# Designs tried in a protein design run: designed miniproteins, single chains, continued (4). Part 26

Each design is a single chain, and the fold is of that chain. pLDDT is the mean over its residues in the fold that is shown.

## One batch from the design tools (miniprotein)

Design m12926
Fold by ESMFold2-Fast:
Structure m12926 (fold): chain A 87 residues (1-87)
Amino acid sequence: MSLRERIAAVLDEVWAREAPRLSPEDRRQLRTVVAMVLHIARESRSVEELRAQLETLWAALAPSLSPAVQAVVREMLARIYEVLDEA
């Protein structure tokens, strides 16, 4: 399985578990963040670039996200960083 496929699988797993528990507005925010993460994963040329882009995305978005969405995105990023550390 490619690194990008592993990242997509992690996002799908966390989404399936957490998204049904969120409000419709929080689910819309989370969907937008997931789309941005998948775009970064597709366009990044190295693990270092991918990590830097994800850290930049989190710093930019976190203040605008609800606490519930922040918690889910934090879990998604933690799981992705574990995958990157294994690569």
Scores: mean pLDDT 86

Design m12927
Fold by ESMFold2-Fast:
Structure m12927 (fold): chain A 78 residues (1-78)
Amino acid sequence: MKVSEEELEREILEALARMVASIAELMAKNPKATEEEKELAKKAAELAREAVRLIREGAPLEEARKKLEEAMKLLREA
């Protein structure tokens, strides 16, 4: 049984989105972070969770990637 490239890509993207969501949630709980940094982290976590939801619902991978890229950008600016 061979997993298709599309299925493998979807699984990898879901795993990445879950990881980004977890990192963002931990950053939002950091007592050393400013309120602005915590708000950016919370927003990034919501975007990453939305990406996971889109992948699970069978939405186009491009839409999930855009949400994940936006989440990662917010974390880089935090």
Scores: mean pLDDT 81

Design m12928
Fold by ESMFold2-Fast:
Structure m12928 (fold): chain A 58 residues (1-58)
Amino acid sequence: SEEERLKKLIEDKSPEAQREATALYLRRMGAPPELIEAVRRGLSDEEMEKLAEEYSKK
């Protein structure tokens, strides 16, 4: 469910979708609010890709 939404957001290259994907992932992992807000402001797509790959890959 959330994985499907995450994949869709990651594939979507819009700034909103990319930020939402990363923020959602961090929230699920229990990241602090400060980090989540920083992500929403602007993480590079490389950082987002690393997070998605690291946490979605087994």
Scores: mean pLDDT 66

Design m12929
Fold by ESMFold2-Fast:
Structure m12929 (fold): chain A 70 residues (1-70)
Amino acid sequence: GVNEDLGDLLEAVAEESDANEEVKEALRKAGEAFKAGDVKKGIEYLRKAAEKSENESAKEGLLDGVKELE
């Protein structure tokens, strides 16, 4: 389902972009929130991950994901 697909995407972004620990933690918490059905909290953590990302491609992908979820 959408929550599983989003979880896989968040894991792939964390692995491929050499994300720092703060970004990885935010992505993990976003995935946990979505799996728990707390979409607002999931979106909040995705925004935090985007804010802390040093990689432009990863930041853009995270922000696009937030837009698609709304």
Scores: mean pLDDT 71

Design m12930
Fold by ESMFold2-Fast:
Structure m12930 (fold): chain A 98 residues (1-98)
Amino acid sequence: MKEKEAEKIAEEALRGAEALERGADQTIARSKTLSPEDAAKVLEGMATFAQSAERTLEELARKYAEYPDAKKKLEEAKERVQRTRDRLEAARQALLAS
């Protein structure tokens, strides 16, 4: 029961990470056409959401540590979300340097 639950959660997490990657790409592209104030707000909002998702995935990976397939997928989702957050922060810093 818990193993199937872990697998479902891990698959949903991976899909969520992919959706966040696409949303971040769109947000970064859009930020270049916005005022600095509006650009900072949208980038910060997405980065905050990514940070929350990363923490949730870290907790889930610990909770399902005994299920190696689910844990692997959750760790992959976390890594992807972390990279997305880093890209959003880099875009925000580049904006502030302009």
Scores: mean pLDDT 85

Design m12931
Fold by ESMFold2-Fast:
Structure m12931 (fold): chain A 63 residues (1-63)
Amino acid sequence: SKEEAEKKAEEYGRKGALAIARGDSKEAAQYLRKSAEALKEMGDEERAERAFKGAERAEQGLA
């Protein structure tokens, strides 16, 4: 459901933010990508694109 996808997106986004705070770039990128996929499933293309870009930046150690 959309509610389940939104909850997953929020949970993965939160885990990604915590990984960034710890300096765990690879883990941050993984969680941000999972968040982006959940956002895409619920039809929120704008938030999904931002999350994918966040994952790319985290993977480069820029987040």
Scores: mean pLDDT 81

Design m12932
Fold by ESMFold2-Fast:
Structure m12932 (fold): chain A 72 residues (1-72)
Amino acid sequence: SLKEEIRKLTLRIIALKLRIIGLELDIEHLKKTKPDDPEAQKKIEELEEEIKELKEEIKKLEEEIEKLEKEL
């Protein structure tokens, strides 16, 4: 059913948002503990790129939910 599909997509978005929070905490930890470390800066850039990709995935899922909700 459309309602079940929307629920599954919503749970996926929640899981991705929790992943982003975890990555943001890792970035904050690196900034606080190793502010002048070039290797830590590279890891921060990699984590920021992962967050960007996860946010794009969330956006696509939110657009899919909006499309499905219009069919209800």
Scores: mean pLDDT 88

Design m12933
Fold by ESMFold2-Fast:
Structure m12933 (fold): chain A 67 residues (1-67)
Amino acid sequence: SKRKEEARKHILRGIALRLRAIGLEFDAELGRRTGSLSEEEIEALLEEARRLREEAEEHYREAEKLL
């Protein structure tokens, strides 16, 4: 059904956003451990990761409404 296809697209967007967030969290942790990033740069990466996770969760909620 069209609703199932739309739900699938929302789930895929959510997954993509979560993978991006995980990548930023990895970069922040690596930067912290190696000392290659300032505390401000680490905080900026973690804040962006948080934002992406919230966007992913919204996509999952939209998918649930379509199922």
Scores: mean pLDDT 90

Design m12934
Fold by ESMFold2-Fast:
Structure m12934 (fold): chain A 73 residues (1-73)
Amino acid sequence: SLLSVEEIDIVSEAARKAMEAVRAGLTPEQAIELAIKTAEDYAKKKGLSEEERQRVIEHARRAARAVVNDVLS
């Protein structure tokens, strides 16, 4: 459950995209989907393993949900 520095960077970028999306008027589900896609694309670009990609996607989903909930509160 501990993330590497590279994995943290990807999750942070994904969460930022989710925040920007919901602030721009996208639905929570659309913002979370964008965050997941961002994390997947970034992880592939950085050459992360399948296991590392899955871990990053899971953390990105959780981070995106937390950010979306905070913005809408």
Scores: mean pLDDT 84

Design m12935
Fold by ESMFold2-Fast:
Structure m12935 (fold): chain A 72 residues (1-72)
Amino acid sequence: SMDAMIQASQIVAEIVQEVIAEKGKLTDPEKRLEAQQLVNKATNEITEALENNDEEKVKEIKEELLKKLREI
């Protein structure tokens, strides 16, 4: 649903803001592309988990995204 997509986008945006606060803004084009691909994938997966009312899956995807973004 649109509502699930909007909520997923907000969740992902909060994680991105957390990483920016810790590490600063990414300026390298290759790293920015990698981060954007991770963000897009996580947004889709969280949207599906929210539509299935799977809170555990949402938490898992959030933790994986945060870990992956911190590694860039």
Scores: mean pLDDT 87

Design m12936
Fold by ESMFold2-Fast:
Structure m12936 (fold): chain A 79 residues (1-79)
Amino acid sequence: EEEELKEKAREAVKKAIEAIKKGDFEEAEKYWEKAKELMDKYQDEEFYKELMKEVYEELEPLYVPDPETKARLEESIKK
């Protein structure tokens, strides 16, 4: 079941990235929150860090969030 949670988190992250590419930031945040919830349940630090890197690399060129918004996203998924 833990593996299923990881797969769901990965899919949620991909969908969030796809939504960002479409310019649908509200949908992207929804999927991102889903991914955070799933990651929080199994508490896999390495997998969590790897997903974060992928999301932030994709988000910066398209989303261009305010520094405050980006910091909030980072903090909410870390601590």
Scores: mean pLDDT 64

Design m12937
Fold by ESMFold2-Fast:
Structure m12937 (fold): chain A 85 residues (1-85)
Amino acid sequence: SEALRAALEELLKVKGEDGKVSITEAARVLAEHLGVSEQRALEVLKFLDSDGDGTVSLEEAAVAGAILAGEDPMTALRELAKLLK
């Protein structure tokens, strides 16, 4: 929970002008904070990248983080919503 929240806060700082995060940058942030490999984070993020454009929304990154941390995706989305206030 704390690690996922820290990862989400950093993702908010690295998002681009379009409000999206590159898959490679999101993978680094999630791997660093959750103690998982960048390859594993990248695999999950690529699966969630429905547009195939190499970027993910903050919501998609939050869901990926929850999957990697073994947490409920709805809990991660609530944490993200609180950070966006």
Scores: mean pLDDT 79

Design m12938
Fold by ESMFold2-Fast:
Structure m12938 (fold): chain A 88 residues (1-88)
Amino acid sequence: MMKGLMVVKEVAPGVVEIEWFFVAREYRGKGIGRKLLEEALAKAKELGAKKVYLVADSPAAERFLESQGFRKVAETELPGHVLMERDL
């Protein structure tokens, strides 16, 4: 069973979106989400990205991403879903 999954997608030259961010419930709070995000950010940087975008689907996800240097930039069409941005 995968402990977590993150999919990094280049959506424009120098712009990367993290399309899927998942951490299995039994592994939450053990730093796995942080390590997956660090790996995705390193991959985005290797791809020449200057900005990374990710959608937070809960207040807990938004708080976690803010702790990792992300900032809220827009509300999405889905209630409780927020577009977050980080510079690399």
Scores: mean pLDDT 69

Design m12939
Fold by ESMFold2-Fast:
Structure m12939 (fold): chain A 60 residues (1-60)
Amino acid sequence: TAPTATVLEDYISTTPDELTLKKGEKVKVLKVEDDGKLEVKSLSTSKEGLVPASKLEIVF
């Protein structure tokens, strides 16, 4: 089972590779990147992209 994370605060994408997320949204963690970002899939929109790990609370 892939870990689920909760968005801690609103995040607006700054690059095409990133996701815009709203505080309280749930995402699945797909991959941990070397630069402190996570590749995630939004459970509300089904879109995938990168988000800074500091914006997420990871839960199992």
Scores: mean pLDDT 78

Design m12940
Fold by ESMFold2-Fast:
Structure m12940 (fold): chain A 78 residues (1-78)
Amino acid sequence: SKVEELRLRVEILEGLALLSIGVAKVTNDKEFAIKQLEKFLEEAKELKEEAEELGDEELAEEVERLIEKLEKEIEELK
């Protein structure tokens, strides 16, 4: 189903984003790290819109938590 496919996409993005946040904290290339996290933030915003369109409020809230975490981590790197 579209909901199951979207849930899998969210799980993959969350895993990649969390790994990239970890790398960003130890890397000397902060500019590259920020750009990568900003890309994941854009993708997360798109997934939230798709979750809202499908009426999956729980998934939309999960993605919103990821968005908030990415925004905070990006700001802390600047």
Scores: mean pLDDT 86

Design m12941
Fold by ESMFold2-Fast:
Structure m12941 (fold): chain A 85 residues (1-85)
Amino acid sequence: DKEEELVKKLIERGVSEEKAKEFVKLFYEKYPDETPDELELGVAAGLLKNEKISVEEAVEITYELMKNPEERAKLAGEAAKKAAK
């Protein structure tokens, strides 16, 4: 079960069981075809351990990180090309 495995991985990173379950459930309700990897779960765990960040915000930030590795590399490349003029 993908959800159970992700909950376990978040708990191993110091997230409470309650927050880990809420995060995974909400993540798959919004993004059912996406699966965070170990690096992305590490970032999510850091967000969930920050009392100023809601579970909802942690889901959205994690999804943006998953969506943007290539977009960030592209934006960095475009900025470098613009700076070279």
Scores: mean pLDDT 74

Design m12942
Fold by ESMFold2-Fast:
Structure m12942 (fold): chain A 66 residues (1-66)
Amino acid sequence: TKLTVSGDLAPQQLIALTLSLMGIPGVSASLVGDNTITVSGDLSEEQLNALKAFLESIPGVSVSEV
């Protein structure tokens, strides 16, 4: 499954978030462009929903499923 995360975040916050996501087993994350993170991985439906809920709880962050 693939998620696109975008938001009005400072560059330092985007880097920190990308590194945090890369620390999750089975998850690949990459920073693409100025404020977009692409997340992909072999996640269960429950893990994916939990990750989406967490990301959407961050002020200024939007998540789209592809």
Scores: mean pLDDT 73

Design m12943
Fold by ESMFold2-Fast:
Structure m12943 (fold): chain A 59 residues (1-59)
Amino acid sequence: GEKLKLILKGIAYELRAIGLEFDAELLRKQGKEEEAKELEKEAEKYREKAKEYYELVEK
């Protein structure tokens, strides 16, 4: 149903954010601070998207 689709979209965005945060940490270990910051900004946007989808499930 529709509720399941919203949950799966939320999970997908959350997993993408986690992946970006992991990649950012690897970039920091390589001394690529500015590239790491850009990935962290992208991860935050995906976390916001996940929250929006989870909030829709409560309705």
Scores: mean pLDDT 85

Design m12944
Fold by ESMFold2-Fast:
Structure m12944 (fold): chain A 87 residues (1-87)
Amino acid sequence: SLEELIKQLESDDMKVRAEAAKKLLETVTPENAEEIADGLIDILKNSKNPEVRAIAKGLLERLLKEHADKFTPEQIERIKKVLEEES
């Protein structure tokens, strides 16, 4: 499930994190884009692991670059603001 993929980004296994990141980007649709972004924002703001935060940040940046069409303008601005605050 989408929730399971998001949880796998916080795995202690680097390979599991990498596979989850790839699968999340492959599953982005207009219907699930907000849920994916929300999960990534939560990880970026709350994870104590800098590697996991870096993955979440990179995925959010790729969502804006490759999948901006799947978000509303308000959602895009929210993601941009989070990325600026966590830079």
Scores: mean pLDDT 86

Design m12946
Fold by ESMFold2-Fast:
Structure m12946 (fold): chain A 107 residues (1-107)
Amino acid sequence: SAYEKLLESTKKIREILAKLTPEQAEAVARDIADLLKAHPAITSASARVDPETGRVEVVATPKDGATPLEIAEAILNAVRDAISRHAPEFAEQVKEAAEEKLKALKG
C-alpha cells in the first residue's frame, strides 16, 4: 500500500508509532482514518491496530487522478496531526520527520 511504502522509507515515524501505548495507537489509527477521509485526494480510508503486533495499519484508496505527492502529503499530514493530538510527547519529533520527508519528496 502507499501508506506502508511511505512509512518504510520514514524510519523516525515508524519508531514513534512503535512507542505508542495501545490507547494512543487506537486513537491515532482512528484519527488518521478520519483525516484521510476528509482529504480531497482520498476516496476512502480505514485504520486499525494489529492486536498481535500493536502496529497501526492504514488502508487508503486515492481518488482517480491523485498524484503520488498528493497521496504522500495526505498520509504524512494525517500521521503528524494524529500523533501530535494523541501522543503530544512525540509532537515535535513527528512534525520534523514529516516535514523533512515531504521536502525530500518535493525535490
Scores: mean pLDDT 84

Design m12947
Fold by ESMFold2-Fast:
Order: sequence, then C-alpha cells, then structure tokens
Structure m12947 (fold): chain A 75 residues (1-75)
Amino acid sequence: MEEFRKFAEEKRKEAIAWVKENYPQYTDLAESQLKVSEAMLLARLERGEISEEEAKRGFEQSVQAILNAVEALAK
C-alpha cells in the first residue's frame, strides 16, 4: 500500500503540474478526479481485490483518461 500511495502521489503531481501549465482552469477538476481514482484503487487493494501492479496500472490509465478529457474539454 505505501508503494502504491507514493507512486500515485508522484503521478498525480506530474499530471497536475501539466494541467496547471496548459489548462489551469481545469486544475481543480483534474485533481479531484485523480484523488477519486486513487481512493477507489487503494480501497480495492486494501480488500485484496487487485495487486499492487494492477493498482499502479489502473492509476496510470486513469491519469491518461483524465488528461485526455481535460484536452477534449478545452478544444
């Protein structure tokens, strides 16, 4: 769980930095969505429903989906 939490925190920081630079109006939305994704994956990991590898992969997929959604909203 600590490994996933650190991984998710770093990935979230990178994603939010990118949003702040390119689409600052969507920063709060992106941060909120990333925190929800992290919490859901952490809960599943704590229940033993997924592995650490699956949690990390799921979070990376969520980051990409959220960043794509921010770009789509801005266009």
Scores: mean pLDDT 84

Design m12948
Fold by ESMFold2-Fast:
Structure m12948 (fold): chain A 98 residues (1-98)
Amino acid sequence: DELDKMIEEIDKLSDEALKLAEEGKYEEAIEKLKKAIKVAEEAVKKFPNDKRLIAPLERLKAVLETLKTYLELEGKFDLAKEAEELIKRLDELLSELP
């Protein structure tokens, strides 16, 4: 199933981002999350009425919110702003789902 593979890729990129953040590699973590959002945008475009996308996108949002909090605590406000912009993109995608 193409959608299941896209969901697996989103989850894999999210897990990789969390691992990078744990290592203090915040810029690389943000790049992984940008890739995850690109996959999510493609998935919503191809499968706009598929409820299977809701939980993966909510999980991706939770990862971004966690990362934003860590970035703010570390004083990395420019990267925290990038994370906030990515959260807004996910909120737009979630608003398109049933």
Scores: mean pLDDT 87

Design m12950
Fold by ESMFold2-Fast:
Structure m12950 (fold): chain A 71 residues (1-71)
Amino acid sequence: GERVPELIEQLSDPDPEVRKRAAEELLRIARERPELARPAEPVLEELVLNDPSPEVRDAAIEALDVIRESR
C-alpha cells in the first residue's frame, strides 16, 4: 500500500536516474507524511554513503533530513 515499498526497491535500481527519482518521491512523501517514509531511512543512508552518483546522494540527503526532522 502506498508507494513506499516500491520506492525502496527503486532505491536499489541499477539506473541512477531511477534511484534519484525514488529518493525525490520519498522526499515528497516525507514532507506530507514522514511516518510513511521512515522505513526507507536505512536504504537512504546507504545511498548517502555509497552511491557513485552525486545527484542520487543529494536527493537521499534531502529525504533523510526531512524524515529526521519529524522524529
Scores: mean pLDDT 83

Design m12951
Fold by ESMFold2-Fast:
Structure m12951 (fold): chain A 59 residues (1-59)
Amino acid sequence: KKELIEKVYEEVKKMGFPDSIAISAAVLAGRLLDQGVPEEEAYKRAIEKAKEMAEKMGL
């Protein structure tokens, strides 16, 4: 859903992460939805991926 992708992007931005991480997380959420992953699980995985990316970048 477009709404979930936008929600992930906004949530990652609110965490203070760069747009590159927010976009990557939103793209992941969209891919998970395309694969039939439930919205709740897609959201959770996308947010965890954003946090993982931020940690690797020292943020």
Scores: mean pLDDT 81

Design m12952
Fold by ESMFold2-Fast:
Structure m12952 (fold): chain A 71 residues (1-71)
Amino acid sequence: MIDEGEVTLSFGLMFYAIGKLLASKGKLEEAIESYKKAIKLFEEAEKLGEERAKELLEETKEELKKVEEEL
């Protein structure tokens, strides 16, 4: 059985990690794009019933806000 929620959550985590790495290197515009992709994936994972997605979505939105404030 394909667990669409787990797969979607995994892709969200990957883009979240990329966003954090890019932000740490000062690549703020690229970090913003990666966080936006992670947000969309976490929203889909939450709709698919992934409890962890809600917390990750909130954390990713906070990280995005911090990066946008640095521009």
Scores: mean pLDDT 83

Design m12953
Fold by ESMFold2-Fast:
Structure m12953 (fold): chain A 101 residues (1-101)
Amino acid sequence: MAEKAKEYAEKAAEEAEEAARAAEEGDAEKAREEAEKAAYYAGLASNYAEKAGNLEAAMAAGVAAVAAGTAATLAKRGDAEGAAEAAEAAAEAARKAAELA
């Protein structure tokens, strides 16, 4: 379970970084798609960390999932700056979740 928590947290960080880059480039559709993927993987990371009894990793992954979901919503609304900031926050939280797992 810990290995899967780390793997999904790493994937969440990668997708969140791609979402931030896409938002900075003005590609709102790609930013939304990558942010949705980041939220999905962060959610999986949180679930696997929780099953492993690692509540700190689960909480960090949960923060990443919320931030990634926010990035997707802001990208959909055309707020590229807000989407980039939220996606960067998601990537940082996801990296922390991977480190804690």
Scores: mean pLDDT 87

Design m12954
Fold by ESMFold2-Fast:
Structure m12954 (fold): chain A 80 residues (1-80)
Amino acid sequence: ALEEARRAIEEGDAERALEGAERALEEAEREEDPERRRRLLEEALEALKRALELAPKELILRAIGLILRAIGLLLDVELE
């Protein structure tokens, strides 16, 4: 998921980058180890920030929504 997002970013494909990052967030939500979950979320958030820089207007709200989801999941890790 993260590798797919990073590849899409390198290719300038914001839609594929967002799809890969969203899958990375879903993978992080299923991770039982808080430290591994945190690393996955931080990497997914970085990919989402890069995808937002590439995003056309139509994808900006989707990118923002996924960034907020990633931040919420990171806060959950810190509160555990």
Scores: mean pLDDT 79

Design m12955
Fold by ESMFold2-Fast:
Structure m12955 (fold): chain A 97 residues (1-97)
Amino acid sequence: MLEELKEKAREAAKNNDGAAYTKYLQELYELGAPLEELLELSAEGALAALLKGIEEDPKAAAEYLNLDLEKSTKEEMEKKAREEVERELRKALEALR
């Protein structure tokens, strides 16, 4: 069922397994999952990837988020990442209406 694949996609995102996450999203799309639900899962995966990037390579993450690493805390980078992902999701969902 679609719910089982969604749960697997969320778990892959939490574990930052991009290959498994992409595979489950493609399977959900092929099974006819609503585009809104796919966009929400995609946003969850994008946020998980950005948060991992902040942990593993804070300099590259700061450059990507257009932040000054010396003046930005980890919490500020995480907040910026969440705001960017939420903004893109909102824009994509509004385009469906």
Scores: mean pLDDT 76

Design m12956
Fold by ESMFold2-Fast:
Structure m12956 (fold): chain A 99 residues (1-99)
Amino acid sequence: SEARELLAKAIGYELRAIGLELDGDRLGAAEAYAEAGDAYARLGDLYEAQGDLESAREYYLLAARLYRKAAELAREVDPERAAEFEAKAREAEARAAAL
């Protein structure tokens, strides 16, 4: 199942991000949180295509939260990359609001 593979990928990146954050690798953690966000956004797309708008909304909002976490971690180290993560968060929030 594509949904199962995306969920496993998202959880794997979240766990990786937590480990990197604990190690003080703020930019590495930010990238890993963003990768988890990408996987959850793709889950949102998948559930939207299936007509499950409630699940789609939940996954888009989860993606947005992870992108915002990535932006916070990147802000002092790479402000341009942080702005890209903030843009992705806004896109995910807009997709959730459109459902």
Scores: mean pLDDT 92

Design m12957
Fold by ESMFold2-Fast:
Structure m12957 (fold): chain A 79 residues (1-79)
Amino acid sequence: MKKVALAVGHVILAIGHELDGDLLAAAEAYEEAAKYYKSEGDLETALKLYEKAAELAESVDPEKAEELKEKAEEIKEEI
């Protein structure tokens, strides 16, 4: 089974957390979705999801945001 179905589930969960104002939980869910897209070879989608996760984490967990930005740069090198 393609991991895309799991990635979509994590994106839906992330949107739910974002609407609830739980920005850290939303960022973590976007990060999990990005991992699944990366493992499927969809690097462009993974990059966008890591960038979104970093943006949400920046105001609540700057250290986590830096980790997510580093992951985004890693993927950008592979595109």
Scores: mean pLDDT 78

Design m12958
Fold by ESMFold2-Fast:
Structure m12958 (fold): chain A 62 residues (1-62)
Amino acid sequence: MDAELVAKLTEMFEKAAAGKTPEEAQRIADLMLAMARALGVPEAALREFERRAREAVARIAA
């Protein structure tokens, strides 16, 4: 499992989403998922990042 890769993607997302609305953060997450998939990141790592990004967006919305 690419735990280091998931951690890096999550860190990049958190920096990019800083000060953004939940809608903007979700768009950033969607873009990062599309880019990572195009770069050949394994689907298991993409699913884990998607789950973490969704949790982070929900926290921003709260």
Scores: mean pLDDT 80

Design m12959
Fold by ESMFold2-Fast:
Structure m12959 (fold): chain A 69 residues (1-69)
Amino acid sequence: SVEEAIRLAVEAYDKDGDGYITPEEAVELFLDLGLTEQQARELVEKYMREDGRITIDEAVEAILEALKK
């Protein structure tokens, strides 16, 4: 499914296996999946944790939200 493909892509960007990706990695992932630079930036700001990272689940959810509308 699209969701499973997105999750696998996000997991590939989690190089350390910590369950998080950096803002820079998230932008690259979002752009690779066909989002605009503006959409990628807004999603990073929306879903970024207080420690400056985004969880795998949050990245998947962000992409699905962007693709649904």
Scores: mean pLDDT 74

Design m12960
Fold by ESMFold2-Fast:
Structure m12960 (fold): chain A 78 residues (1-78)
Amino acid sequence: MEHFLAGQEALAAGDYEAAVAHYEAAIAENPDFYLAWYGLGVALRRLGRLEAAIEAYEKALALNPDFGAAARELRALR
């Protein structure tokens, strides 16, 4: 949880590299945490790492198929 919250804070501050590191730490603790995968995708998209962002969003959607935000991001990037 702490790493996820730190990732959200870094993302809000525009520190996308720090956001990636925090979300990766959150995923390492709980790989089924779809919100951390989504946050990772958002941070990667902001860094212009579009292929990695798509993979993160696909993982979030695989873990929670009803997560509309991840589905919308994938539709926008396809």
Scores: mean pLDDT 85

Design m12961
Fold by ESMFold2-Fast:
Order: structure tokens, then sequence, then C-alpha cells
Structure m12961 (fold): chain A 100 residues (1-100)
């Protein structure tokens, strides 16, 4: 079984991936490479065996989410709601990482 912190991290990461996939599905193909990287990082987070490994994966995940948010802000097809949802998810992930 995963630790409580690792289970909490996976819930947040899975929610962020689902949001990114929804945005990418509406605005493909421009977001697809970033979403694929987020999915790979989610699988790495599931396989993480140490606290330090999980922290490193979450740091890279946050970096990719920041790239996605910057790209979304520049794309007029992305709704203000989707940009706000990405900002909220990113803030939540950053606060969670600081709590680790």
Amino acid sequence: SLSRKQRAALVLVEDAVKLAERIAKEHMPDFKPLVEKLRQLLERAKAAKTHDELVEILQEFIKVMEELLEKARKDPRVSERDINDLEVQLKTLKLFLESL
C-alpha cells in the first residue's frame, strides 16, 4: 500500500492530468506533447518508491504544468475557465509539494 502522502499526491496529479487531457482534446494537436509528458510523470509517481523520488517527480510535473498554463494563456481558443482551473490546480500542487 502507498503512504498517505503518496496517495494524496496521486489524487492531485491524476486530477491535473485529467484537466490537461480535457483542454488538449478541445485544442489538439498543440497541447499533446505536454499532456503525454504529464501522463508519463503520473506513471512515474505511481512507481515512486521513496519520498525524495516522489518530490523530484512532483517538481518536474509542476514545471510541465507551468509550461501548459503559459501556452494556454497565449491560445485564444482556451477558455478563461480552463485557464483558472489550471491556475488553481498548479497552486494546489505547489502548496502540497511545500507540505512534503
Scores: mean pLDDT 85

